# Ledger of designs, part 16: designed miniproteins, single chains

Each design is a single chain, and the fold is of that chain. pLDDT is the mean over its residues in the fold that is shown.

## One batch from the design tools (miniprotein)

Design m567
Fold by ESMFold2-Fast:
Structure m567 (fold): chain A 57 residues (1-57)
Amino acid sequence: TDREGVRNGIAKAEELLKAGDHSGARAVAGAALKSAQELGDEESARRAQEIIEKAGG
């Protein structure tokens, strides 16, 4: 659980979303959101939440 891992998780979730893997995008973004919240990384938490919302629609 580090900032680099959170950024990589968000990038992976975005790639899954672009590929149409909405369930995969939500799972990866959810993990990144939890890690970002634990680190106090508000920017990454916001990005992860945005991916979850897009993947859930």
Scores: mean pLDDT 82

Design m568
Fold by ESMFold2-Fast:
Structure m568 (fold): chain A 80 residues (1-80)
Amino acid sequence: MDELREKLKEQLFPKILELVKKIAPDLDQEVRDKIAREVAEWLVSRIPASSLATVDVDKYFENNKSVIEKRIRELIAKHK
């Protein structure tokens, strides 16, 4: 279970990082990386264990893009 969640976090991280860069281009690289990591972990924690092996990462990211963007903005506000 944990290995599948780690793999999904790694696959989602670069997609989320690109959104963080787009939303906050002037933010330090270390802060952007930290936010992207926190969002990826949060997003993966929401996936039911029964769905972990069958999740299409690209579709899951696109279907949750608005929620991901909202979470990114919330974390950016806390790291100002």
Scores: mean pLDDT 80

Design m569
Fold by ESMFold2-Fast:
Structure m569 (fold): chain A 80 residues (1-80)
Amino acid sequence: MKEKAEKLVAEAEKLHDRGIELLRQGRYDEAARVFKEAADKYSEAADLYNELGETEKARQYYVKAIAAYIDAVGAEYLAS
């Protein structure tokens, strides 16, 4: 379970970095998609850390999930 949470965080970080690069390129639809994927993975990792009793890590990754989702909404607005 802990290894799964760590893998989800690593995948989310890569997706978030990709989203930022896509946003810089003006590829807003693609940026929105990968930011949403990052948010989902951060949220899943946070849920797993919460189940493990790692409340501080859970809190940190829920915050990152919210931030990624806000980035996705912003990118969708720019794409529209």
Scores: mean pLDDT 88

Design m570
Fold by ESMFold2-Fast:
Structure m570 (fold): chain A 76 residues (1-76)
Amino acid sequence: GKEKAKEYGEKAAEAAKKGDAEKTREYVEKALEVSESPEDGSRAANLAGTAALKAGDEKSFEAANEGLLEAVRKYL
């Protein structure tokens, strides 16, 4: 649900801050899986993307963007 999606989004952002692209992808995917709306599904990817930009980690930013595309595909 929304609460669990938010929790995974926060974990994805923390992974992105540490430059852990693999964990960033994992948590964005988990957030999308438990999401019940497009807003909840995309929020984790947006949080992780912002964190990756601030950290300068291109691979984590790429993982976040792929998660955003998967959110669009799930709810379109």
Scores: mean pLDDT 82

Design m571
Fold by ESMFold2-Fast:
Structure m571 (fold): chain A 67 residues (1-67)
Amino acid sequence: MEEDKEAIQRLVESAVEALKNGDVDKAETLARLALAIDPNNEQARKVLEAVRAYKAGDKEKAEEILK
């Protein structure tokens, strides 16, 4: 339904904002929730990759993934 698309988009947007604010755990949780609704969501997958880069100490790579 169209509501699912909005929910996924809001979760992805919230995850990106959490990651930009340094709240890596929140970003990971929100990205995982988006993927639970749509496992093929490209933006949610990118956020999860950025979270992994951030946890590895590579903030520049995390920002590059989110572009």
Scores: mean pLDDT 80

Design m572
Fold by ESMFold2-Fast:
Structure m572 (fold): chain A 60 residues (1-60)
Amino acid sequence: SLLEQGDQLVEVGEIYEKRGDYEKAGTAYYQSGRLYEQAGDLERAREAYEKGEEMFRKAS
């Protein structure tokens, strides 16, 4: 399902974040946000997007 794919991308983002690869982490979180949004889970989508933005700020 879209929710399961979103959850998997959050896990991928967490792995990259722990490695300090903030660009890849941000990309994974943003892709997760899009999947949650398509599934109608706007709350999880917002959380994923915010995390992605945080990662991109750290990558700068």
Scores: mean pLDDT 88

Design m573
Fold by ESMFold2-Fast:
Structure m573 (fold): chain A 64 residues (1-64)
Amino acid sequence: MDREATRRYAEALLASDDPELRELGEQLLEALENDDFERELEVATRDLDLAVKRVVERKEKEKA
């Protein structure tokens, strides 16, 4: 994977107003510095899970 693109993505997460996204950004940067590809994949999977949860919560609030 392109490390520069991943680093930019992590920096974007760190610039977020959402503390959960900032935490993911920090973890992703640490994984890049340690060449820990397994942890990098874990962080990416967690980011997708959070995005799905937020979409579901937003839709539920709109339906209520």
Scores: mean pLDDT 69

Design m574
Fold by ESMFold2-Fast:
Structure m574 (fold): chain A 75 residues (1-75)
Amino acid sequence: LEKLREEAEKNPNTKEGLEALLRLAEELVRQKDYESAAEVLRKASESAKKLGLDELAKELQEASDYYLEQAKKAK
């Protein structure tokens, strides 16, 4: 996870960096770390917005909000 997080942060405003953030979020969801997944999805949404991918940015922000609610219910 640490190496994947580092790779995602390395190029946050590129297509490759966005893809790395999405992969990190998927792995965190598989581990049921919904709080960290929500944070990563929020960063992915910001990256998508900077790349002009407004629809994707909105979808990622909604996914972030969803997993944040899951984290609250799991605690």
Scores: mean pLDDT 77

Design m575
Fold by ESMFold2-Fast:
Structure m575 (fold): chain A 54 residues (1-54)
Amino acid sequence: SPLEDWRARVDENLAGLGQRLLAEGVPEEEVQREIDELRDRQYRHLDRLMAERE
């Protein structure tokens, strides 16, 4: 589904961000927390967009 495809893209982008933060010396626990928070916010945003009808 389009929503599933967008979620996969979000996960890919967040994985890349996580790798960059780890490379910059951010602690793994902080990176995991930041990524989880961003994923939750992005998923809510996508769910809202998919619920809106043109």
Scores: mean pLDDT 80

Design m576
Fold by ESMFold2-Fast:
Structure m576 (fold): chain A 63 residues (1-63)
Amino acid sequence: ASDRDARSIGGSAGLSVREAGGDEEAARKAYEAARDAVLNAPSVEEGARQAGRLVREIAAPYE
């Protein structure tokens, strides 16, 4: 996946954690995890799926 795809999905992940009530540290962690998942995945679709799982785990304590 491209850097643009990774940034876009990471940004959405960070926003989702903030909307769930997470702080800036949790949002940053979600952004980094989602970005890395997309960059390391064989496709954008698979990266987005992995990012979604990681975001749910990071957001769970706040929701």
Scores: mean pLDDT 78

Design m577
Fold by ESMFold2-Fast:
Parts: structure tokens; C-alpha cells; sequence
Structure m577 (fold): chain A 78 residues (1-78)
């Protein structure tokens, strides 16, 4: 679906670089800054989820839900 492709592109172009930065900050002991980046990423995916639910895009809904779960689990490890 178009939303699934948009979400995948956002993951590659925005999420992966931000996750790498958050990991670097965590290694420096800047845990609050690292967690803040994960919070921003989670909120962005939640907005994708709302749009997918409004459009009835089941593939995008399931992808967004899974991505939120993964990001919340990774944040919890920081």
C-alpha cells in the first residue's frame, strides 16, 4: 500500500539515522536525550497509525503497531 511504502521510506530515511544517534548518546551516558529521540520516533509512528486507521489500510496498521512495540521495547532497555 502507499502508506506502507511511505512508512518504510520514513524508517530508512529518518528512523534509522535517529536510532543510530540515540544509541551514540546512550553510549555517552546521555540517557534522557536518547530516550527523547525514541519518544519522538514513537509519536511519529503513532501519527502514521492514526492515518492508516482512518484510511482502513490493514497492512500499514499492522506495520505501524509492530514498529511502535519494537521502539517502546528498545527505549525500555535504555
Amino acid sequence: SALTEELKQWVAEELQPKAAKALELAKQGKLDEARAIFDEMIEKVKEFLKKAEKEGDKEAIELAKKLIEVLEEEKALI
Scores: mean pLDDT 87

Design m579
Fold by ESMFold2-Fast:
Structure m579 (fold): chain A 55 residues (1-55)
Amino acid sequence: GSAEDLAKKAYEAGKAGDAEKAAELGRQAVESAPTDEEKRRAEEAAIRGIIEGGA
């Protein structure tokens, strides 16, 4: 999927309490992102999801 779709899935997985899946999807989003801004956004989405999900 696109980097944006992967970042969104990472956020949703983290928010659902699945930190492992959020980290994996976030990593895939970073690898797929065409710009540094999108890479940063993907990392932030995964982290934010994990925090909202149970941290």
Scores: mean pLDDT 82

Design m580
Fold by ESMFold2-Fast:
Structure m580 (fold): chain A 84 residues (1-84)
Amino acid sequence: MALEEAKEYLEEADRYLEAGDYEAAIEALEKAAEAAEKAAAEGDEEARKLLATAYYALGQIYEKEFGDKEKAAEYYKKALEAAA
């Protein structure tokens, strides 16, 4: 199910972040957000939290590792909207 897929992609992203592979972490987080968005659209409250987590993590990578403050701000905004 999409919720389980979102959790698996978040775990995959965490492994890439530990390895310092930020490009692979971004891909995994984007897939996690996509899966979480599908589950959240079906009414899953836990999926909304996972979606917010994925967007927040994307924002942190773009801000801290790539210095892309504009893209980071966009993801932080999406994280806040998902958490609401």
Scores: mean pLDDT 85

Design m581
Fold by ESMFold2-Fast:
Structure m581 (fold): chain A 72 residues (1-72)
Amino acid sequence: MKDVEKDNKEIIEKLYELIEKLEKGEISREEFIEKVIEIFESYGIDPEAVKELLEENFEAVINAIKEKYKEL
C-alpha cells in the first residue's frame, strides 16, 4: 500500500457495493459482515476489530460508508 488516500477510496467503493447488495437483499447481514472483514484484512486491518465495530455499531458504520461514498 503506497497511498493511504487511494486505499481508502478503493475500500469505500468496495464497501458501498456490498451495502447496495445488502439493501437489494442479494446478500445477508452475516455475509455482508464476512465480506467487509475480508476487505479490511486484505488492507492489513485487524479483522477482530472490524467484526466488533460492525456488531456494536452496524447502522452507524453503514451510514458512515454512505457519507464517504458521496464525497468520492
Scores: mean pLDDT 77

Design m582
Fold by ESMFold2-Fast:
Structure m582 (fold): chain A 112 residues (1-112)
Amino acid sequence: VEEKVEANPNDAEAWYLLGLKYYFEGKFEEAIKYLEKAIELAGENDAEALYNLGDVYDAQGDYEKAIEYYKKALELAGENDALSLKNLSVIYEKQGDWEKAEEYEKKALEIE
C-alpha cells in the first residue's frame, strides 16, 4: 500500500484497515465487505480479521454469524485467545445460552 492512497487490491492490510474504518463509522455492510476481502487475500489465516468480522456481526445483531467468526478466529489464534473466548461468552449470553456463556467466561479467566 502507498502513502494515503486508495486500498491496493492485493494488500490484505489495506483492506483490513478500510474494514475497521467503516466499522467505526457504523457502516457495517461495507466493513464486512472489506474485512472479507482482507481475509481472502491473507489466505483465510488472519485471526484478527476474522475476530473483527465477528465484532461487526455482533454490532448488527447477527449473533449466529458473530459466533461463527469468533470461533474461526479462536481456532487460528489457538484456544488460549482470551479475547475471543470472552467475546464468545458475551455473544452466548446475548442469545440466552448462559451455560455456554459461563463455559467460555471460565476459559477466558484461566488465561489472559
Scores: mean pLDDT 75

Design m583
Fold by ESMFold2-Fast:
Structure m583 (fold): chain A 72 residues (1-72)
Amino acid sequence: KEELIREAARRVVELLAEALRAAAAGDLERARELALEAQRVIEELARELGISVEEARELLKPYAKEAAAELQ
C-alpha cells in the first residue's frame, strides 16, 4: 500500500515539475498536458485504493513533499 502511494507521489511530482518548467518556458499547452497526466495518476491511485480523489491527494501530500525536496 505505502509503496504504491510513494510511487504515485514520485510520478506526480515529476510530472508537475516538468509542467512548471514548460510553463516557465512559455509552453502552456505542454504544461497543461503534463498537469492532466499527473491528475490521471492521482485518479488511478484513488481507484486502486478504493478512495476518493480528494483522499488520494491528502495521502500523497507528505510523500510529494519528500519527493519535491529530493528534486532540489
Scores: mean pLDDT 80

Design m584
Fold by ESMFold2-Fast:
Structure m584 (fold): chain A 65 residues (1-65)
Amino acid sequence: DPFAEAVALLRRAGFGEELAEGIVENLAAAGPKANRELAVKGILEARPDVSEEEARRIVDLGIAA
């Protein structure tokens, strides 16, 4: 389940459950039209300790949800 996996990864990165679910819902709603680079940048700005690779994986899972 890409939604559940993306939420779990965001929660491990330090995002709260409601915020993690909201981020993934927004990515899923945008789907193929999502701006991947802006979404990755947003995660890295909020959590600078997250790797770019991990942020990209979270965004890709969210878009696939």
Scores: mean pLDDT 84

Design m585
Fold by ESMFold2-Fast:
Structure m585 (fold): chain A 82 residues (1-82)
Amino acid sequence: MEEKKKEELEKLIEELIEREGLSEEEKEELKKEIEKALTEDGVSLEELIEGLRKALESLELKEIAKEDEEKARELAAEKAAA
């Protein structure tokens, strides 16, 4: 089931890229680090998948905090303009 694990890894990588808003250069760096971990550092696909899931969970919490901050800034700007 190596193919299914690779598909899951790729899906998590794409989701991380989208949530972080990574540039093309940053995407390439992330992909290189993952490839190095799999080939040179002996990290398993399962370990990378778990690590990426934890990273996405942390980003989701950060995004919620950022949205609340942006809403507060918008509200303050509206009050300043009124």
Scores: mean pLDDT 70

Design m586
Fold by ESMFold2-Fast:
Structure m586 (fold): chain A 99 residues (1-99)
Amino acid sequence: SPLAERYRELQARFLEAVRAGDFDAAIDSLKELARLVREEHPEHQEEVDRLIELADKIKNSDDLDGVIAELRELMARSTHPELQGLAAQLIYLAELKKA
């Protein structure tokens, strides 16, 4: 499936960026993954748009503790496994950035 291939390519890009310490590239890969979820599941648009806003806050080191708290709430109330996974990865990057 072309969509499944694109998803796998973005996940591989994310892992390579994390390994290289390239936080901006890692966050940008997660933003692209979130956009793919929105394309396939328009009903999750508001949740995806908020994930993208929170990702940008992590890039800018803007209120990392508040971002982590909101991502944890989003992950807990989301019923969509891919969005839960994206939130978890963003929490991981924000925690690394705080250390």
Scores: mean pLDDT 85

Design m587
Fold by ESMFold2-Fast:
Structure m587 (fold): chain A 68 residues (1-68)
Amino acid sequence: MSPLEKFLKEMSEIVKEGEEKGLSPEEIKKRVEELYNKVKPTLSAEEQAAAEVYLGIVKQEAEEMEKE
């Protein structure tokens, strides 16, 4: 499994567990950002760009839940 694939899987698990535990959208965003910062040094520039796109999608989804 590539570092990018591992990041995406762990990010999805954070979102799922956050939803199951009733964590706030802000807490979910914080946890996925912390994961990205932890794995960022292991990613190539291309993988970092892809990871940031997916991170942005997750943050936007959390933001939409927070506003409604």
Scores: mean pLDDT 77

Design m588
Fold by ESMFold2-Fast:
Structure m588 (fold): chain A 74 residues (1-74)
Amino acid sequence: KEKILKQAENAAKAARDALVSGDRGTAEGFIKAAKYLAKQNPEVAEKINEILEKYVSEGEREAARRQALADAAA
């Protein structure tokens, strides 16, 4: 159970890092991996989705911040 949550957290962190680097395709792959873990483990699905949302939100915010700075710099 804890091992599955750790796998989900690792996938979520990898998705965050990919989003920050601008590699949206790689991020989508890691997001799908975490969602697959949630589907296979419904009893911890809420926790997996919570972890995924936290890290993906962090990556999306940082990516948006970097894009805004790039746009402002012209």
Scores: mean pLDDT 80

Design m589
Fold by ESMFold2-Fast:
Structure m589 (fold): chain A 75 residues (1-75)
Amino acid sequence: SEVEEELRAAYEALRRAAEEALRAGRTAEVEAALRAIEARAPERLAAAKAAGRLLEEAARILREAAAAVRAVVEA
């Protein structure tokens, strides 16, 4: 399914970004970047569940997390 493939791709992107961040030793900056996403994740997931788009929103959150982690590594 498209949603399943999107979720898998998003997860893999986050995993790769996290591995790079760990090698770079920038854990504090990564945690700070992810905290903003984490703060709004429950609200976003609840709204998406009500709309029947839970997996799509989960993939979007994972992609945002991957981008945030990559931004720290590339800074």
Scores: mean pLDDT 81

Design m590
Fold by ESMFold2-Fast:
Structure m590 (fold): chain A 58 residues (1-58)
Amino acid sequence: DMDKKLIEEYGKKGALVGRQGALTAREQGRDVPSVEEMGRKGREAGIQNAKYFLEQKK
Protein backbone atom coordinates (compact mmCIF):
# COMPACT_ATOMS: atom_id res chain seq x y z
CA ASP A 1 0.00 0.00 0.00
CA MET A 2 1.43 3.37 -1.08
CA ASP A 3 0.04 5.08 2.03
CA LYS A 4 1.94 2.71 4.33
CA LYS A 5 5.13 3.38 2.35
CA LEU A 6 4.62 7.14 2.69
CA ILE A 7 4.05 6.85 6.46
CA GLU A 8 7.21 4.74 6.85
CA GLU A 9 9.30 7.16 4.73
CA TYR A 10 8.15 10.15 6.79
CA GLY A 11 8.84 8.21 9.99
CA LYS A 12 12.39 7.44 8.85
CA LYS A 13 13.01 11.05 7.81
CA GLY A 14 11.58 12.35 11.09
CA ALA A 15 13.82 10.03 13.11
CA LEU A 16 16.89 11.15 11.15
CA VAL A 17 16.05 14.85 11.61
CA GLY A 18 15.37 14.35 15.33
CA ARG A 19 18.66 12.52 15.90
CA GLN A 20 20.66 15.05 13.86
CA GLY A 21 18.99 17.94 15.71
CA ALA A 22 19.90 16.41 19.08
CA LEU A 23 23.54 15.93 18.00
CA THR A 24 23.75 19.55 16.77
CA ALA A 25 22.16 20.90 19.97
CA ARG A 26 24.58 18.87 22.13
CA GLU A 27 27.53 20.18 20.09
CA GLN A 28 26.25 23.71 20.81
CA GLY A 29 26.13 22.89 24.55
CA ARG A 30 22.35 22.74 24.85
CA ASP A 31 20.75 20.37 27.35
CA VAL A 32 18.54 18.09 25.26
CA PRO A 33 17.03 14.62 25.61
CA SER A 34 19.13 11.68 24.40
CA VAL A 35 19.75 11.23 20.66
CA GLU A 36 17.67 8.01 20.86
CA GLU A 37 14.72 9.79 22.52
CA MET A 38 14.83 12.68 20.03
CA GLY A 39 14.94 10.15 17.19
CA ARG A 40 11.84 8.43 18.60
CA LYS A 41 9.98 11.75 18.91
CA GLY A 42 11.04 12.73 15.38
CA ARG A 43 9.77 9.42 14.02
CA GLU A 44 6.39 9.94 15.74
CA ALA A 45 6.15 13.50 14.37
CA GLY A 46 7.01 12.27 10.87
CA ILE A 47 4.30 9.59 11.03
CA GLN A 48 1.71 12.13 12.23
CA ASN A 49 2.70 14.54 9.43
CA ALA A 50 2.31 11.78 6.82
CA LYS A 51 -1.15 10.88 8.18
CA TYR A 52 -2.18 14.54 8.10
CA PHE A 53 -0.91 14.85 4.51
CA LEU A 54 -2.88 11.75 3.44
CA GLU A 55 -6.09 13.14 5.00
CA GLN A 56 -5.61 16.41 3.07
CA LYS A 57 -5.02 14.61 -0.27
CA LYS A 58 -8.68 13.57 -0.70
Scores: mean pLDDT 77

Design m591
Fold by ESMFold2-Fast:
Structure m591 (fold): chain A 68 residues (1-68)
Amino acid sequence: SKEGDEEAVENIVKALREHPENELIVEMAVDAAKQLKDKEALERLKEEARKLGKEEVVKAVEEQLKKL
């Protein structure tokens, strides 16, 4: 659901901000992006990941957006 996707993005962004050097959280964010279906939630995740310099997360979101 859109609400579930928005909540997932907020949780991912919080984890990335709190643990910026944790590669496991980056990998989890990439996997989560592949499961998100709400375009607005995906765009939000892309913007926040870009601000944090998490290029792998940005690329995963871009790939998922192309499938929607």
Scores: mean pLDDT 83

Design m592
Fold by ESMFold2-Fast:
Parts: sequence; C-alpha cells; structure tokens
Structure m592 (fold): chain A 68 residues (1-68)
Amino acid sequence: SLEELKAQLERQVDAFAEMYGLTPEQREKILEKALEEAERLAADPSLTPVQIAVRATNVMLEEIEKLK
C-alpha cells in the first residue's frame, strides 16, 4: 500500500541521514520531496510499488547531491 511505501521511505531517509550526516531539517525536507514524488507516481497504475520506491529513493539521492 502507499502507507507501507511511505513507512519504507521514512526508514530509508533515516539510514541516509546517518550515512550522509544530514541535519534534522535536511532529513525532513528530503523526506517531504520523496513522499511528494511517491504520491504523484502512485496515481499511475502502470507503475509497481518497487518502481515507485526506486524513483522516490532516487529523489532523496538527488537532493543529497545538491547539498554539496
């Protein structure tokens, strides 16, 4: 479900925050963008939950790259 996907993305951003030394503010902003992307993609019935999770995770990585 989308709720399960959101919980997965929350765990993923926590792992990235530890790995990349994100501030709480950066963590929340990155999670918010990933959740927005996941919700947008969830409207497309051709996408699997795995594909949505991958794309949302890529948004997190792109935002982390922009921090430096």
Scores: mean pLDDT 85

Design m593
Fold by ESMFold2-Fast:
Structure m593 (fold): chain A 76 residues (1-76)
Amino acid sequence: MAREEFEEAYQEALEATRQTAAAVSQEVGDELLKQIDGVKRFAEQGGEEAQRLGRQGLLAVKGEALALTAAAKAAA
């Protein structure tokens, strides 16, 4: 179900963002959380199509968070 897949992507994006906050900075983590919250609000308002698009947005934020964490670890 699109909602279940969205909730899974949401939890993965949150976890990746927590790791980025710890590895990079709380400020960067807060900016990623704002992006995640925006996607969640969009998905809650737009139904199944918005949930599908929102899932793609959450996966993009997760990818950004993971890339920032990897770059911070490589720079250390």
Scores: mean pLDDT 82

Design m594
Fold by ESMFold2-Fast:
Structure m594 (fold): chain A 68 residues (1-68)
Amino acid sequence: SEEERRAELRRRLEELQQKTADIVNKYRDYLKEHPELTLEQRIEYLKDVIDELTPLMKELARLRRELA
């Protein structure tokens, strides 16, 4: 049914939102645990985080469009 389809999309959206939040929180906590990191090292770590988040953010945008 349409209701079951929308419920499944909402579940996937919630799972992806939690996964992106976990990645961002892990990044934040790493920076707090490593105050000795140079600006250059922080930027390199941020690039890795962005690369990990990019496909998830694209999928979130797609799911949000389907639920609109």
Scores: mean pLDDT 86

Design m595
Fold by ESMFold2-Fast:
Structure m595 (fold): chain A 65 residues (1-65)
Amino acid sequence: SLDEKIDELIRKMKEAKEKYPEIKNLVDQAINFLKKVRENTKNKEAILKYAESLLKSIDNAIKYY
């Protein structure tokens, strides 16, 4: 399901901050943003796209550390 895909991306974000404490604030902000989006919309496709974009930003940030 789309919810399972979104939860898996959030899990990957949490794993990233455990391995790279330098990005903790970025990851926490991303997860909080997704939580607010999920509370305000039932458009799971849009939520998934936000989650994918945020994980991509986290992956890009990791390359500098």
Scores: mean pLDDT 83

Design m596
Fold by ESMFold2-Fast:
Structure m596 (fold): chain A 64 residues (1-64)
Amino acid sequence: SEAESYLNKGRELMKQGKYEEAIKYFEKALEIDPNNKQAILELAGAYSRLGKDAEAAKVGAPLA
């Protein structure tokens, strides 16, 4: 799916340490599939890697 393609691109960027760019792709995945638990987890993880703990908590809230 297109959402899966964006999720995979975000993961590749995470591996490269490009967390801000990875966030953009995880957000694109969530625009297509807002209930994608994997995309929510990955987005929260990217925010945490940037030290944006409040944003990470807000994004991850639906999974808590």
Scores: mean pLDDT 84

Design m597
Fold by ESMFold2-Fast:
Structure m597 (fold): chain A 81 residues (1-81)
Amino acid sequence: MKKKKEEFLKKMEEGIEEGSKLVKEILEKLKKGEISEEEALERLEEEIERLNAEDISDPKNGMKAGLLGILRGVLKVILEK
């Protein structure tokens, strides 16, 4: 038995890939002026809440929420100053 460990690690990698893609997409939209920093922050908070509501103990959701949370934190600092 160790198949669960491989599945866990694979889900973490998937979460990193999906989270990174979403972060890059939000940054690209901000760079193009397609969304405001406030709109980006709202979208990040909505997605994090959705992931937490689904199952934060899923490594994929946990990693994705973590990456989105980092960008949310940075944007909050920018918006407050």
Scores: mean pLDDT 78

Design m598
Fold by ESMFold2-Fast:
Structure m598 (fold): chain A 62 residues (1-62)
Amino acid sequence: GAGLRELAEAAEDLYKAGHPEETVIRFAVRGAEELGAPQDLVDRIRAAKSVEEAIAILREGA
């Protein structure tokens, strides 16, 4: 599978392409769940206040 780093890159690309922050955060949450990330990591991404915060959490978890 890709991994959390590749998921972070994909999320960043969606954000740069003009997708809404809610859409990008949902994408990151779903991707992290599909990768089998720990529940604590998934919950932190879901609670992120911005796309930048969600991407940072993904990169720290990688």
Scores: mean pLDDT 85

Design m599
Fold by ESMFold2-Fast:
Structure m599 (fold): chain A 61 residues (1-61)
Amino acid sequence: MDKERFDETNKKNTLDLSRAYGERYLGPETQRAIELARQMGKVNGHEEIAEEVVKEIEEKA
């Protein structure tokens, strides 16, 4: 399992999402980003890492 690779990719993706929705500080946009992060983790079998990404999104929201 490539946890290191997935973690690095997630950090980059989180930054891109933060740039996009950071200016749109709205619940719906934040919820969408969270849902996408969870779905991506689910598809890759890394739900735990996806929840960490969700936490980062919540902190920035």
Scores: mean pLDDT 60

Design m600
Fold by ESMFold2-Fast:
Parts: structure tokens; C-alpha cells; sequence
Structure m600 (fold): chain A 96 residues (1-96)
């Protein structure tokens, strides 16, 4: 299964509220993906971890998503921006 197919399966699980299965698919996608595919999988992993209340792990995933994003591309700039926004939200929640 490709990184893109794993991200799609993870997104389907996330939409159903199955965050445990979503996390497993996103972790497999991270192992297989590079650049923006890895960044997208990391961003989605962070969001799933956040839904489980795993804020510190979500923060790490968002930071890695920012680093993996290819900001020379429009897609990479969007992924980095979304990851920075979610990172900020997670940091605010963790402090409360």
C-alpha cells in the first residue's frame, strides 16, 4: 500500500471517529512517505493525537510536519501553515 493510500485510509478512519486506526495508518504512511506526503501524514497524525487528548505527542507531530513540508511548493506552504496553526492550538490547550 502506498503512502497516499495509507493517508486516505487514515482519513476515512478519522472521519468515523476511529482515531486509533487513523493513527496506525498515518504512522505507516510516515514510514513510506517523503516530503509533502510525509508532512500531510504527520499533520493528520497530530490531529488524531489531539482528538485523543495526547497534546504533547500532537505537538511533536505538528513540529515534524513543519520540518517535512517542502515550502518551495504551494502544497508544502499550506501544510506548514496548517501545522503551525494546530501547533498553536495544542500549546494553548496544554497550558490550560
Amino acid sequence: MSAEELIKKGEEAFKKGDYESAIKYYKEAIEKGEGNLKARALLNLGMALFKQGKYEEAIEAFEEAIEAADTSTFEGELLAALARMNLGIALIVLKK
Scores: mean pLDDT 90

Design m601
Fold by ESMFold2-Fast:
Structure m601 (fold): chain A 100 residues (1-100)
Amino acid sequence: MTPEEVAERLGASVDDLIATMEKAGADPEVLAEMRRRADELIEKFKEAKTPEEMVKLAQELVRAVIEGADRAGATSPEVVRKVVATMLDAIAAVTEFILS
């Protein structure tokens, strides 16, 4: 998997999570901050050259997602499932990049 493919996959996962949180009635300001933080990290994935850089960015993305969901009061099982899905996608994408 290329850095650009990692960015595309994780960007799609984050977009799906934010859409799920919007439907659950999350605060638009919290969602906007979460999207801004995620977009900055997704852009950095495209420039990542080493496995260590990829792992660090994935950890920061997972943290941003968890903190965003927590601030939004995300207690819905649907939102929790999308948070877990984003975490699993981050692990899978970084693993495929390392094995490439």
Scores: mean pLDDT 83

Design m602
Fold by ESMFold2-Fast:
Structure m602 (fold): chain A 58 residues (1-58)
Amino acid sequence: GAKEEAIKKLAELLAEHNGVDPKLVEEKIKEIKPSIEELLGLLETLDPELAKEIKAKL
C-alpha cells in the first residue's frame, strides 16, 4: 500500500544520505510506527517530487 511504499522510499533516501543499508533503515522506520502523514512530511523534505507521486496514489 501507499504507506509501505512511503516507508521503503524514505528508507532508500535516508540510506543514500547516510551510506547505510536501506533494509536496516526500513526496519527502524517500521519500529517507530509512523503515520502516512509523518512519512509524507519527511519525504517532502528529502524528495518533494517523490512525495507528490506517492500522495497522488492515496
Scores: mean pLDDT 78

Design m603
Fold by ESMFold2-Fast:
Structure m603 (fold): chain A 91 residues (1-91)
Amino acid sequence: NLGKLLVKNMTEEQKKKLAKLRNDFLAEMQKAKAAGDKEAELAAVEKYREEMEKIIEEVFKDDPEAKKEAIKELEELVVKPTIEIIEREHA
């Protein structure tokens, strides 16, 4: 569980940054979806992925196993399924 893994090792400032990133991502996705802009939806997912990877690298800089697992969960449970939904909705 990516959320549990992150929260136990995050500072309060990092938790606020994560919450803002999630809220910003959802807002950008809603705007892009309302516009019917597939490229904007894909760009929002990529931005979220890049910023999440930065947070994961900062939180787990001294734990390569936890970093690898967190990045894998981000890719497989969030990024890939969201891209598949976007592709299907624009098919």
Scores: mean pLDDT 82

Design m604
Fold by ESMFold2-Fast:
Structure m604 (fold): chain A 69 residues (1-69)
Amino acid sequence: SAEELGELLIAAGESVADVNPVTGEALIKAGELAKEGNIEGAIAALAAAAEAAPEAAEGLAAGIEYLKS
């Protein structure tokens, strides 16, 4: 569910924030938006994170596809 994905995104963001704060903050924000039911905002936040951290783009793209489904 979007709520479960939101929890996972927040946990992932917290785990990476120490080494990549931009990606970490974007993942936490996307997770918070997903838990609020703002799927459009969550997708936008994940897309912004993928632009800022291309090395994470595949994982972020998978999260976006899950939110769209």
Scores: mean pLDDT 75

